# Designed miniproteins, single chains, continued (5): the designs that were tried, part 94

Each design is a single chain, and the fold is of that chain. pLDDT is the mean over its residues in the fold that is shown.

## One batch from the design tools (miniprotein)

Design m19268
Fold by ESMFold2-Fast:
Structure m19268 (fold): chain A 61 residues (1-61)
Amino acid sequence: HMTDEEFAAAAIIQAKLLGIDPQLLLDYFGVEEASEETVKRVEERIQAMRDGGLADARALA
């Protein structure tokens, strides 16, 4: 059972993988009310992935 917060997090990650604006993808799926804290946590995870080299690994794959 995916919560709205989990769905928003997954959508933001998928948008990054597809090279799409995360806000556009969230709007498309009707997730317009992701909490400010959820967005912040996802942004922090994306930054951690970048610092850990996972974002670079994705770009090379």
Scores: mean pLDDT 58

Design m19269
Fold by ESMFold2-Fast:
Structure m19269 (fold): chain A 104 residues (1-104)
Amino acid sequence: GAVEELRKALERLKKDPNDREAVKDILRSLAGIALELEDVLEGTGLVLRAIGIILDIELNPDLPMKEVYKEILDIAKDIYKKTKDEEAKKALKELIEYLEELLK
């Protein structure tokens, strides 16, 4: 499921913070978790935001990854507040803590 894919992508990113494919897989996983939110409009908005960032990564090889990490952190925090899935919350918390450390 999306939570398991998020954990796998995060472990890849922890081994190589420059792994752009791991970053895109994190965004795909966040979109999957957002689709399960009770508020369908809020969930859809987060999915579209995640897709937009994936497209920016694909189309702009010079895209500053620090700005990508800030956007992912914002999306992850929003999903964390809104999800009722305890396993998703645990995976999101690990992602949030890692990105906050990476952005120091």
Scores: mean pLDDT 89

Design m19270
Fold by ESMFold2-Fast:
Formats: C-alpha cells, structure tokens, sequence
Structure m19270 (fold): chain A 107 residues (1-107)
C-alpha cells in the first residue's frame, strides 16, 4: 500500500529531513485510507507535523535527527489519541513513529 511504501521510504531515508518528508506522505496516504473521521484527522495531523518538522530541519532550525524525532513524537501522540478508535490506524501510526526513530538513530 501507499502507507507501507511511505513507511519503508522513511525507514531507509538517508537523512532525518527526508525521513520526516516520507512520514508526511505515509500519514497523508493513511488519512486517505482511514474509514473514520477521527482516524483521518489523527493521520492528517501526524502528516502535517511531519512536514513542519522536515521544513524546520531543511531551514536549519534543527538537525535532521531532531526533525525525525519531532515527527516520531507527533505520530506516537496521534496513535495514542482518543480520535483513533481502530487498531489498524493505531498500528500504522506506530509503524511511522518506529521508522522515524530508526532514521533519527542513523542520521
């Protein structure tokens, strides 16, 4: 799926900025696939915050690793949100966070 492709792209990204961008794309894909309004909002928020983190890293306000960690915290926070009532969306948000945490350790 587009979500799984985005997660793998984030995991393999050469920089934390690229990982955060890939996580944003994964979050957008997850929002499009989500079957509830709450899951769509949570995935969309995670995507938006990942793009913001990537932008902050690109502009030099934080390191790539810090950008990936910020995006990971956003995905983790949304996975724990009461808006996410389905386990599939929760697990995909957790997978996005794990991919970003791996990328942060590499960059």
Amino acid sequence: SAVEEGIERARRAPTGVEAAEAAGLAGDALAKEAKTKGSRLAAGVAAGLSYIAAGLGRLGYMSGAEAARLAARAARGEAESKLVTDEETRKQLEAIAEALEEAARRT
Scores: mean pLDDT 90

Design m19271
Fold by ESMFold2-Fast:
Structure m19271 (fold): chain A 55 residues (1-55)
Amino acid sequence: MAEEQARREEAVAALTEILVAAGLSREAADKYARQLGERLSVDELEAAVANARFA
């Protein structure tokens, strides 16, 4: 998706799934990913997703 908001939503969703895979409950993962989504830029969120997938 080309829009900043669409990219942000995709990154937040990806972070939620990564956190669930890491052992967090879906509710805790969603809350944490949303907090990061409000705090970080889209580029920082996408970098966090990439780092988590390739760490």
Scores: mean pLDDT 77

Design m19272
Fold by ESMFold2-Fast:
Structure m19272 (fold): chain A 68 residues (1-68)
Amino acid sequence: SLEELKAQLDRLIDALAEMYGLTPEQREEVRRKAHETLEELAKDPSLSPVEIAVRATRVALDEIGRLT
């Protein structure tokens, strides 16, 4: 489900935020952007759950890279 994908993505973001020393505000910004991407992609019926998860994960990684 979308909620399960968000929960999995949140666990990954938490682990990466700890690893890269992100502030709570930076972590929330990464989470927000990743969730917005996940929700937008979930509207496209041609995308599989795996494709949605991969693309949302890339957004999170790109944002972490921008912040570090």
Scores: mean pLDDT 85

Design m19273
Fold by ESMFold2-Fast:
Structure m19273 (fold): chain A 86 residues (1-86)
Amino acid sequence: KLEEAAKAFRKASEAARAGDFDTAMKYLNEGLKLLNEASEEVPDPELTARIVGLALRMIGALLDGNYEQAARDAEALSKLVEEAAK
């Protein structure tokens, strides 16, 4: 599930880079849902805080129309979750 969450965040990054707000939000929500379902695989409170912080920052960037920042935040989120899956 963590690998699927990371893939969803990568798709969110691609959508944000394309300026597609609806698709970026769809994949961000999908990734967060998958993370919640895999919550017992992420026992580190600091890692959880970093994931939540990046997700909130991405949402803020999308709402501000800053798609470049949203794409970077989604890429960072995908990478963090990929490392947690190892």
Scores: mean pLDDT 79

Design m19274
Fold by ESMFold2-Fast:
Structure m19274 (fold): chain A 87 residues (1-87)
Amino acid sequence: NEKVEEAEKILEEAIEKIEDPETKEKAIEVAQEFHKGLKESKLNEEETKKLLKETAEKLRELAEESEDPKDKEALLEAAEKLKELAE
């Protein structure tokens, strides 16, 4: 699924841009939860869109908790891109 592959790239690129170790660890956890949702559940297109939207919301919340402006920007950009994929 192209949307899943694109979402994984968005998450990977965001994680690579994060400088704070604690924020990076939490972002990796969000990505792991996304992968688990795809792997353990038989997801159709509607379920994939829901998972993308939920993942975007988690990244947005993590961005709001972040003190580093660059980490915040990377997380918000990733959240926006995932939300666009969900539409």
Scores: mean pLDDT 82

Design m19275
Fold by ESMFold2-Fast:
Structure m19275 (fold): chain A 52 residues (1-52)
Amino acid sequence: GKSHTIVVPGKPASEVALTLLQKGIEVEMVIGSETVVVRSDLSLAELRELVA
């Protein structure tokens, strides 16, 4: 998979990371309170839809 950096306005990184992990997405790291780094073959847009 490719590495993607995800920030979702209004959601803490911990919530975003947990949602992605529960959906089977590999979470590589969480940076601060807002930023999640994932490895996936899904596009950034598809990953954002999973956490919307």
Scores: mean pLDDT 82

Design m19276
Fold by ESMFold2-Fast:
Structure m19276 (fold): chain A 115 residues (1-115)
Amino acid sequence: KEKEEIHKIVVESLKIAFEELLKKLEENGALTPESLERLKEKLEEIVKKVQEAFGMPEEYKKEMEKILEEFFKRMEELQKESKKLVKWSDEEINDLVNDFADTFTTKFVDELEKK
């Protein structure tokens, strides 16, 4: 019971972190393909580490992977719609990834404290 509740909190926290990240990127403009690929690699690594750290079952792993896929599909749509693509530096991408990880951690801790 407790493990399943933790797994649900992990998925919900990840979803919120991606929603906040998407809003921030929509405000700053669509990324170049190079910047998007770097962001993708770093976010894939974070999702994998979270899956491993929390011992996520395959059902929840699949849900987390779907969240990641939907996020990148939206980013590709923004690239297609945008008149101008923005190139982000490695530092800016690292800061964005750190903000994402902080949002996930904060939301996870907040939800855990309620239970």
Scores: mean pLDDT 81

Design m19277
Fold by ESMFold2-Fast:
Structure m19277 (fold): chain A 94 residues (1-94)
Amino acid sequence: SDLETAVEGAVRSAEDAARRAEKVGNMKTAELARRGAELAARAPREGLPALEEAQRLLLEGMDLSVKAGDRKTLNMLAGGAISVVGAQFSLELE
């Protein structure tokens, strides 16, 4: 389904961002990205509140990536956030 595809994309991008952030020592960004992935994965069961919290965490991670000058982590988190928005539309336009 479109929801499943969007959730999978969000989880993958957020997990990739977490690994990148850990590699460069940005542990808080890595934690935010991992929590975002976990909440996105819960969205098919828990609905919009899980996606809204995932989006909040990924946006916080993006802000930290901007402040750290880590464009690669920023781009990965942005991809995850876009997938979260896609999942939100899939649930809201039912």
Scores: mean pLDDT 88

Design m19278
Fold by ESMFold2-Fast:
Structure m19278 (fold): chain A 68 residues (1-68)
Amino acid sequence: HDKLAAFTRLLVAVAGARLSRQELIKLVSKIANTEDFEAAVREVLAELVKKGIVTPAQAAAIRAALMA
């Protein structure tokens, strides 16, 4: 139950300046409504890396923190 909140906090800390409130809500809602939390997080982070919103290193750090 805490993983979605932790992901939201980490994403805001790393990419908040480059994401609108609406974009953040959309991404969080997508993960919340997905069967596989880990796969959804990996997919979202990969999309953000492709868009240049986060670096590959930032994406890896977010994923590692959530899986700890």
Scores: mean pLDDT 78

Design m19279
Fold by ESMFold2-Fast:
Structure m19279 (fold): chain A 76 residues (1-76)
Amino acid sequence: MSASELRALLEIALEGPVTEEARQVIEEAIRAASDADLRAALDALPPELHEKLIEALRDSTDPKVLAAIAYLRSRL
């Protein structure tokens, strides 16, 4: 998955209320992305979606997802 594809997926999945299915899709996409593509997608994500993404993923136990949350929090 490219950075632009991951960003588009995150923006779509974060439209309106985040469902459990949308959350699972977000986590799977983060796991499938390379570290470079994930970083680029998060850097390109609108700042107003950063807190919404952190909230959606707050109960995740995946180390890669938790690292992404920590990165976003460091930029708030």
Scores: mean pLDDT 82

Design m19280
Fold by ESMFold2-Fast:
Structure m19280 (fold): chain A 55 residues (1-55)
Amino acid sequence: SELEQLRFEAMKLSINEIEKYLKENPNASTQERIEAVNEAGKKGQEFLEEKLKRA
């Protein structure tokens, strides 16, 4: 379904943001990494919400 595809795209966006953060911040603390994961999840959710508003 289109919804499943959008969820996978949102997940890929979150993963990409996490990978980018870890590459740019190799010495990040555990707390900073957790915060980056939470921010990446929020970006994925915002992407999904934007796409659903146009449906």
Scores: mean pLDDT 84

Design m19281
Fold by ESMFold2-Fast:
Structure m19281 (fold): chain A 60 residues (1-60)
Amino acid sequence: SKEEHEKELLDIMKENGLKAIKLGNLESVKEGIEYLRELAKTSPLSKYWEEVVKELEKAL
C-alpha cells in the first residue's frame, strides 16, 4: 500500500539521518528536517513523518 511504502521510505530516511548524526553531519540532518516540514505544508504526509522528525531532533 501507499502507507507501507511511505513508512519504508521514512524508516530509511531515519536510519540515514541517525548515521549522519553519528558522523557529525548535523547541518545536513537539520536541512533534511526542514525539507520534510516544508514538503508537509504542500503535500500532506502521514503521521509517520512527524515521528521520524521527532526522533531525529531528539538525537541531535
Scores: mean pLDDT 76

Design m19282
Fold by ESMFold2-Fast:
Structure m19282 (fold): chain A 97 residues (1-97)
Amino acid sequence: MKIKFDASKMTARGARFLGILLFEDIDKDGKPGSWSDLVYILRLIEEGRADELPKPLRELLDVNGDGKVTLEDFRTLLAQAGAELTDEDIEYLLSLP
């Protein structure tokens, strides 16, 4: 997996999302800011269960404001946080236990 980080692409929305990932224990594993939090978010989106995410995070993920959280919204929000994921990166993260 090759993640490119570019702070010049960071928006206020992306910075808030990064803050939630780094400081919130989203999957409740006792470790905020882990890759398992990112995988947890991805799996809920893939399963159509994004409504189970905390409201502030779900509102940030709904980038286009259509009331739906999709994998495209997730990729867009990560790009706004300065991180770009390829299709191979997403597949790899979803393959993790």
Scores: mean pLDDT 67

Design m19283
Fold by ESMFold2-Fast:
Structure m19283 (fold): chain A 107 residues (1-107)
Amino acid sequence: NPYEKWKELAEKDPRAAAHALIDAVLAGNKLDVFYGLLVLTSRNLPQSVIDALLILAAPLLGMEEEAEKIVKRSNDPTIKKIYELVKEGKFEEAAALARELIDREFS
């Protein structure tokens, strides 16, 4: 059950769970990404982390309109840069910036 796997990981280590969601996005595992986001968005994580993960997952989940709304509301230049890289199909670079943002917010 992907939901139970993500719930356990997020309860044990929310920082590791955020990084694992990026791994799932890069692997193209739509179902795993969907349940990972469902769990992580229900947690009290920094909003910038949630925003970065949603933007990275958006093409895989058909959530491009939601990603655009996030970027338009965000004042974080890192979020805007992640979105630009995702639109350009530079997923590895977008993932690297998202990991830096996660590590900053959990430090």
Scores: mean pLDDT 89

Design m19284
Fold by ESMFold2-Fast:
Structure m19284 (fold): chain A 90 residues (1-90)
Amino acid sequence: MDKILSMSDEELKNLINEIQDFINEVQTRLGTDWSDEKTIKALSEYLMEKYGLSEDEAKFVSKVLLEVLSESGVTYDEMIKRIREKLKER
């Protein structure tokens, strides 16, 4: 958790791009078997491996990222703001 909360705006923008690519790859791989729950599970495993998050932290962060990144027409600055706000509220 702290590693993500301490990220700069540039680092969070890079994370957003990386996570968007990851979600697209997971959805493509799952095809008709795609679901939010399966995407959250795959993303949680990725965050645990890359950032050393606990399972509970990774699930929470994954839900926040998926929710924010699923919104159309939102700028990177607005995505970063929403991610920071949602992660701080818990």
Scores: mean pLDDT 76

Design m19285
Fold by ESMFold2-Fast:
Structure m19285 (fold): chain A 82 residues (1-82)
Amino acid sequence: SKEMELTLLMFRGTSLVVAIYVESEILLKKGLISEEEYKKIVEEAEELEKRFKEALKKEDIEKMREIVEELERLLEELQAKL
């Protein structure tokens, strides 16, 4: 159902945003990224979170899936630096 898809995507999107913030802070604290790179990552994550929230308000499942994929790519790039 659409309701189930929205719920699952909301959970995934929210979890990915949190993971990106946590991993970014860990990378900064370990000196694996610069403060400038950290700022860029946070700004990108904030933009994706805002776009995701807008898609959720419109119940745009296709757009939510696209943003989840973008969040997953960002997280994978951060995890590769660990």
Scores: mean pLDDT 89

Design m19286
Fold by ESMFold2-Fast:
Structure m19286 (fold): chain A 69 residues (1-69)
Amino acid sequence: MDEKAQELIAAIEAQDLEAISRLATPVLRDPRLTDEQLQAIRDAALAVGDENTAAAADAKLAGRSLPTA
């Protein structure tokens, strides 16, 4: 999974909209994605002004912080 997270970050930094579109959904949906990787994706997206990818990563981070009922 590290490879796909790195590919997404690289695509975001390059502003490669085709690669971001292909990679963002499957990477962000992978349960093996770490909080550190999600933070890195969010930070990279914010740095280039990709508000949609940043919001998606932030939403997933927020979901992981909820206590189990």
Scores: mean pLDDT 76

Design m19287
Fold by ESMFold2-Fast:
Structure m19287 (fold): chain A 101 residues (1-101)
Amino acid sequence: MDKLVEEVRKLSLDVAELFGEVVEEEAKKRNIDPSTAGKELMDEIMELAKKAHPDKDKPTPVEMAEALAEVAERQGRDDLAKKARELAEKIRELEELSRNS
């Protein structure tokens, strides 16, 4: 489990860094504040996650990572999409191990 926890942590940091780059690029393209661009992108991610799982009040971390990958692909950021999908897979593995331990 410890190795998987470290992999999730590392991927989370990589995803956060790449997401920050996407936010900065979007802000520059639209001539708006990065905080506004970040909020709008997060809202899009939340809406996609909720639409995929309408029977849930709150998306899971896996569902949020999968929605982030879709938004990243729409933004042309295949690097972030790949890392977000890897993160979703590793979180899913960690959740399954937590159920059995």
Scores: mean pLDDT 82

Design m19288
Fold by ESMFold2-Fast:
Structure m19288 (fold): chain A 82 residues (1-82)
Amino acid sequence: LKEVRELLDQIKNAKSEEEIDELYEKLYRLVEERLKDSSESEQRLARGLLEGIYTTAIGVLEGTSTEEQFNILGEKLLEFLE
């Protein structure tokens, strides 16, 4: 989970969409690898959380979302992963 927490922190502090895209791709791969033996329903739920995290990160960069909203989704993902 340390690597997931680190990537979430880096995404939160990213200063461009390109940086968010690169970090999100890494986060997505780590989550998929961790959940590869999990149920299809669990994998779909995690993908939904990841999509929410990406959308909110872009929103924070654009000033249409808050860091608090990003943190809530990040914490929810971490709880889901254990």
Scores: mean pLDDT 84

Design m19289
Fold by ESMFold2-Fast:
Structure m19289 (fold): chain A 73 residues (1-73)
Amino acid sequence: SAALREQIEREVIESLGAMLIALIDRYESTHSLTPAQRAALAALKARARAARTVDELLAVLREFDALVEANEA
């Protein structure tokens, strides 16, 4: 049913968002970061929590990846 599909999609998005937040939290706990970098990661976590689509989570993931690359440059 459409209702079951929507429920599964919601649960998948919530699970992926939680996983992404956990990855960001692990990065923060294992790296020395400036206050500006921590603020940027906090904003990404907020966006992951608010995400309603896979595309929104992929956008957060791409920005997180860019921040990681910049920090390791």
Scores: mean pLDDT 87

Design m19290
Fold by ESMFold2-Fast:
Structure m19290 (fold): chain A 79 residues (1-79)
Amino acid sequence: VDALVAAAKAVPSVKAVLFAYRDDTPGQPERDVVLALADASTPEEIAAIEQALRAAGFTDVRVSELRPGEYVVEASRPA
């Protein structure tokens, strides 16, 4: 969990990690999941956040606008 939180916090635009947990649902591969809050103003900044998380090993990354300039980031990777 600490490595997961550290990976998300290493992205400069991430201002808070709201939740971090391991999804160990039976019958599925284990995944590390993080939900974070980020600031971005341009499509290029959003793309940079996605690329930084993918570089940290996250394979599923979703960025959703909460309000202008503020985004919720949901990311997961194999455990």
Scores: mean pLDDT 73

Design m19291
Fold by ESMFold2-Fast:
Structure m19291 (fold): chain A 86 residues (1-86)
Amino acid sequence: SAELREVFRRMGEEAGRVYEALSPEERAALERIQEEVLKEALEKSKATGKKADMYEVAIRVFRAIAEYTGDERLLALAREAERLLA
């Protein structure tokens, strides 16, 4: 979807902006959050025998980052991406 590609492009730009404003400790916290989301996706894939949907995983990581930072623009983009995949 062209709409989904545009949302992913905006997600990348906004994530980059937010990361530049974060402290090293906050960046380390986000790295741990990303690792946990990826671990859960891998465990689900092993339990179900189904290949992980990497678009769904990427959106879930972005949602977790948005919730951690409380950034309203990130939260809005997460909602839009989730709506487009539904």
Scores: mean pLDDT 82

Design m19292
Fold by ESMFold2-Fast:
Structure m19292 (fold): chain A 78 residues (1-78)
Amino acid sequence: SEIEELDKKLSEKLAEMARNYAAGKLSKEEMEKMVEEIERIAEEILELLSKVLPPEVVEQARKHVKGLIEKLRALAEA
């Protein structure tokens, strides 16, 4: 499904970011761009989920995603 394809892409991008963070080879700007790509994929997943899940569940997922993105941005800034 479209959601499964996006979830796989999100997982791959998260793994890539973790690997690059551990290696310490990317600039702060490059890490921030990775966070932006991850955020975009997560927003696409949330849009698709909004068509099949109750609004309250989507809102909770959106808040969770925002919290995760803020943590990833903090790592990019460190």
Scores: mean pLDDT 80

Design m19293
Fold by ESMFold2-Fast:
Structure m19293 (fold): chain A 89 residues (1-89)
Amino acid sequence: LEEKIKEAVEEKLPEAEKVYNDPSLSEEERKKKVAELTAEIARKVAEYAREKGDEETAELFELLAKYAETGDKKYAEKAAELYREMEAK
């Protein structure tokens, strides 16, 4: 899992850095583009986890992707709850 997270992050890192350092983008536009890239990384990790039968990790990253896309705190809260349950094992 960690290797797939690193792979997905490394693949998108140049795009994220370009967005973060683009002076033509407003702060709002920059945050939106970074959120979109974050959601793409999270979904890629979720797909990998599901393929491996790790449904809890897949659900966690799908919630993180939804939070990144929508900004809705309920997804962040559900992700935090699930993560805590996974850590308690």
Scores: mean pLDDT 76

Design m19294
Fold by ESMFold2-Fast:
Structure m19294 (fold): chain A 94 residues (1-94)
Amino acid sequence: SVNITQDDIENNKNNKELQINYLQYLEEASEENSDARIAHRLLRYLLEGNEKKAREVAKKASLNTLQSVLDVLKEFKFEEAAEKVKELIEEKKK
């Protein structure tokens, strides 16, 4: 499960670098190849604007993991990244 709190986003909303560093910390705190690590890695690459690495990570993610990432992005109003995850979900269904 992806557990990014509203407080984490609100405290760092004006500092993209701090958000990315926090997501990297959560990624490293999760087991390698776990759904949680994949979700946090995908979120980090999307926030960095690294679409190529985001696509590579998304190929390893389950549809449930991609949906969880999409739900987080929608909740915190990262609309551009949310649209990108919708594309990745549709690509994975094909």
Scores: mean pLDDT 72

Design m19295
Fold by ESMFold2-Fast:
Structure m19295 (fold): chain A 63 residues (1-63)
Amino acid sequence: SSETEAFFVAVLRRLPVEAATRFLVGQVKGASEEGQARVLALARAVGDERVIAAVEAQVRKDR
C-alpha cells in the first residue's frame, strides 16, 4: 500500500546510507524480477544517488 511504502521510505531516509544500502541490496538478492523492480522503486523513492546506484548494480549482477 502507499501508506506502507511511505513509512518504509521515511525509515530508510533516517538510516545511515550504508545501513539503507545494505538492507535494500539484501532485498534484491534472491528476489523475483517483480521483487527487484519494487526494491529499485523504493531506492528511487528514498532519493539518495548512492543507494540507487548500489541497488541498480545489484539488479544487474542478478541478470
Scores: mean pLDDT 82

Design m19296
Fold by ESMFold2-Fast:
Structure m19296 (fold): chain A 70 residues (1-70)
Amino acid sequence: SLELILEGLRLLSEGRIREGGELLAEAYKQDPVLTQRWAKYALTFEPPLSPEAQRLLTQIANGEVPDVEA
């Protein structure tokens, strides 16, 4: 769901990595192609997201299930 992706990205931008990662993991389960596309685009955002958020988004962009627990 696009709503889950956008809310997850919002939470990541607020430093709420676990909550944002959980929503993005759920979005990935529902629509992996759409979620990967948005993860790739989010990595181009200015200002850039935190290093932790960028790591999680990079995992999704590479077709990996997001690791929200490390």
Scores: mean pLDDT 78

Design m19297
Fold by ESMFold2-Fast:
Structure m19297 (fold): chain A 56 residues (1-56)
Amino acid sequence: AATAPATLLEKLDAEEVEEGKSMSEAEAIAALRAQPRDARVRAKAAVGLEAYNESL
């Protein structure tokens, strides 16, 4: 049982992950193309792509 941390920083990270899960494959690819060097953009795109392409 995971309790969500009450800190604003942790809450922002959780919200970004949730938003990434609802990101479409096309949006994830577009984000990577726009900012391929940004670690946050890569992480968000990876979450979105993982949701749509779990079969490896």
Scores: mean pLDDT 56

Design m19298
Fold by ESMFold2-Fast:
Structure m19298 (fold): chain A 81 residues (1-81)
Amino acid sequence: LRERAEEVIRKAEEALRAGDKERLAELAKELERLVEEAVAAGDYALAARLAAELAKVLEALGRHADAAQARALAERLAARA
């Protein structure tokens, strides 16, 4: 899980710098799945990092409401870590 999460976070940061909206949309779906997997594994610290990255990706895609929800989720998960 951690290796896949770190790889997807790296790819998301690269896509954010490039402004690659098509890749960001794909990565948002991967980040959503990884947040769920990290929560299921009890890794709230990793889940919080993934949710924060998801919020950045969603904001870049113009999905402001979804980004706000992801930020709130990251804060709740960080409190459990």
Scores: mean pLDDT 84

Design m19299
Fold by ESMFold2-Fast:
Structure m19299 (fold): chain A 124 residues (1-124)
Amino acid sequence: MDELESKMVGTKYPEDVAEKVLESLSELSELLKSLNLPYFEVEYDYEKGLVYVTSGVSGKTAVFGDIETAVVHIVENVKNAIKKADEETKKKLLESLQRLRDLLRSLGLDKAAAVIDEAIKELS
């Protein structure tokens, strides 16, 4: 992992922007865990600008050069969980995705927000 990290160029965000996104992702992960669905852990290296997403199921870590790409990866996993979920679980996860989308738009992270918006439309 360290050798791969040394070769990646990360995207540095303002600390408040990164913190707000990470907090929202942690809330989404806690919701997934409470619903007995595949959850994740996310860490951001503020000096390198790298994002680490660890599967709570497999323990495998994926490394991303920017927060938006990490969010897209997470949303695809959540989308797969929603497709297999009951209507009540689906509603809770869609509401969580809507909150994350609105937060990302407010922070100017339009690429990730657009991916979430398309996922919500597909799942609704």
Scores: mean pLDDT 82

Design m19300
Fold by ESMFold2-Fast:
Structure m19300 (fold): chain A 98 residues (1-98)
Amino acid sequence: MTPEESKAQLEALVDRIAEAVENGASREEIKELLRELFSLIKDPHRLSDEAIDYAIDLIPPLKERLLKLIEENQAPIPLSEVPRRAVMEAIREALERR
């Protein structure tokens, strides 16, 4: 894949994960999407169930933090972007700690 194709696939997977979380998809469905995303990154050390579970468990508290920042007018983030931003931050945290 070209770098542009890889970036587009990563962005599409983040959007799909955010949509799945907001639509109340099962933990297993979200785990499969995260496995696909981590496999696209080509990092075998990040493909563990522990890393995926860690990322999933971070999404709700990160979403709450972002919503509080918006309510306090401390972050110029549209409410529609909150799920996407929470997913992106959870993935980043999981990758940085593992």
Scores: mean pLDDT 73

Design m19301
Fold by ESMFold2-Fast:
Structure m19301 (fold): chain A 85 residues (1-85)
Amino acid sequence: DLDKEIIDAMRRISRAVIDLAARTASPETLAKTLQAQSDRLSKDPRYSEASRLYREASRKAAQGNIEEARRLELEARDILIEIDS
């Protein structure tokens, strides 16, 4: 079942990205990882939204707005947790 395989792959990737975020990955690295996976696996809009939020967090961090970057990272992580649920 292709849909089940895609969902299982998305859950595995979401969990891996959450683990990577906990281990010190930058928002830029997380965004690139999600974008690469989204290009391959994307039928779920939550996956592209999480990637968008990490890209926005990377931009905010580059601007020195660390609090906003952190907020966006947490929002993206919460979306990945929802996908893994």
Scores: mean pLDDT 71

Design m19302
Fold by ESMFold2-Fast:
Structure m19302 (fold): chain A 71 residues (1-71)
Amino acid sequence: MKELQEEILALVKEAQRLIEQGKKLGKQDLVQLLLDKVNDLMFTYSFGSDAQTRAAIKELKETIAEVKKQL
């Protein structure tokens, strides 16, 4: 659980940086995608299982990588 919390915090911080970049560039679709994935991860972490949380972490990592290529 503690390891998941640290990984989640690091991913959320990275997503927040990309959200600010996307806002500056007018890339609202990418901003909304990142917000949706962060919200999914936070919901799953609060109410889901460890397996569901790890799946949400993987999805956010993949989304961050895709957004970085499009910015």
Scores: mean pLDDT 83

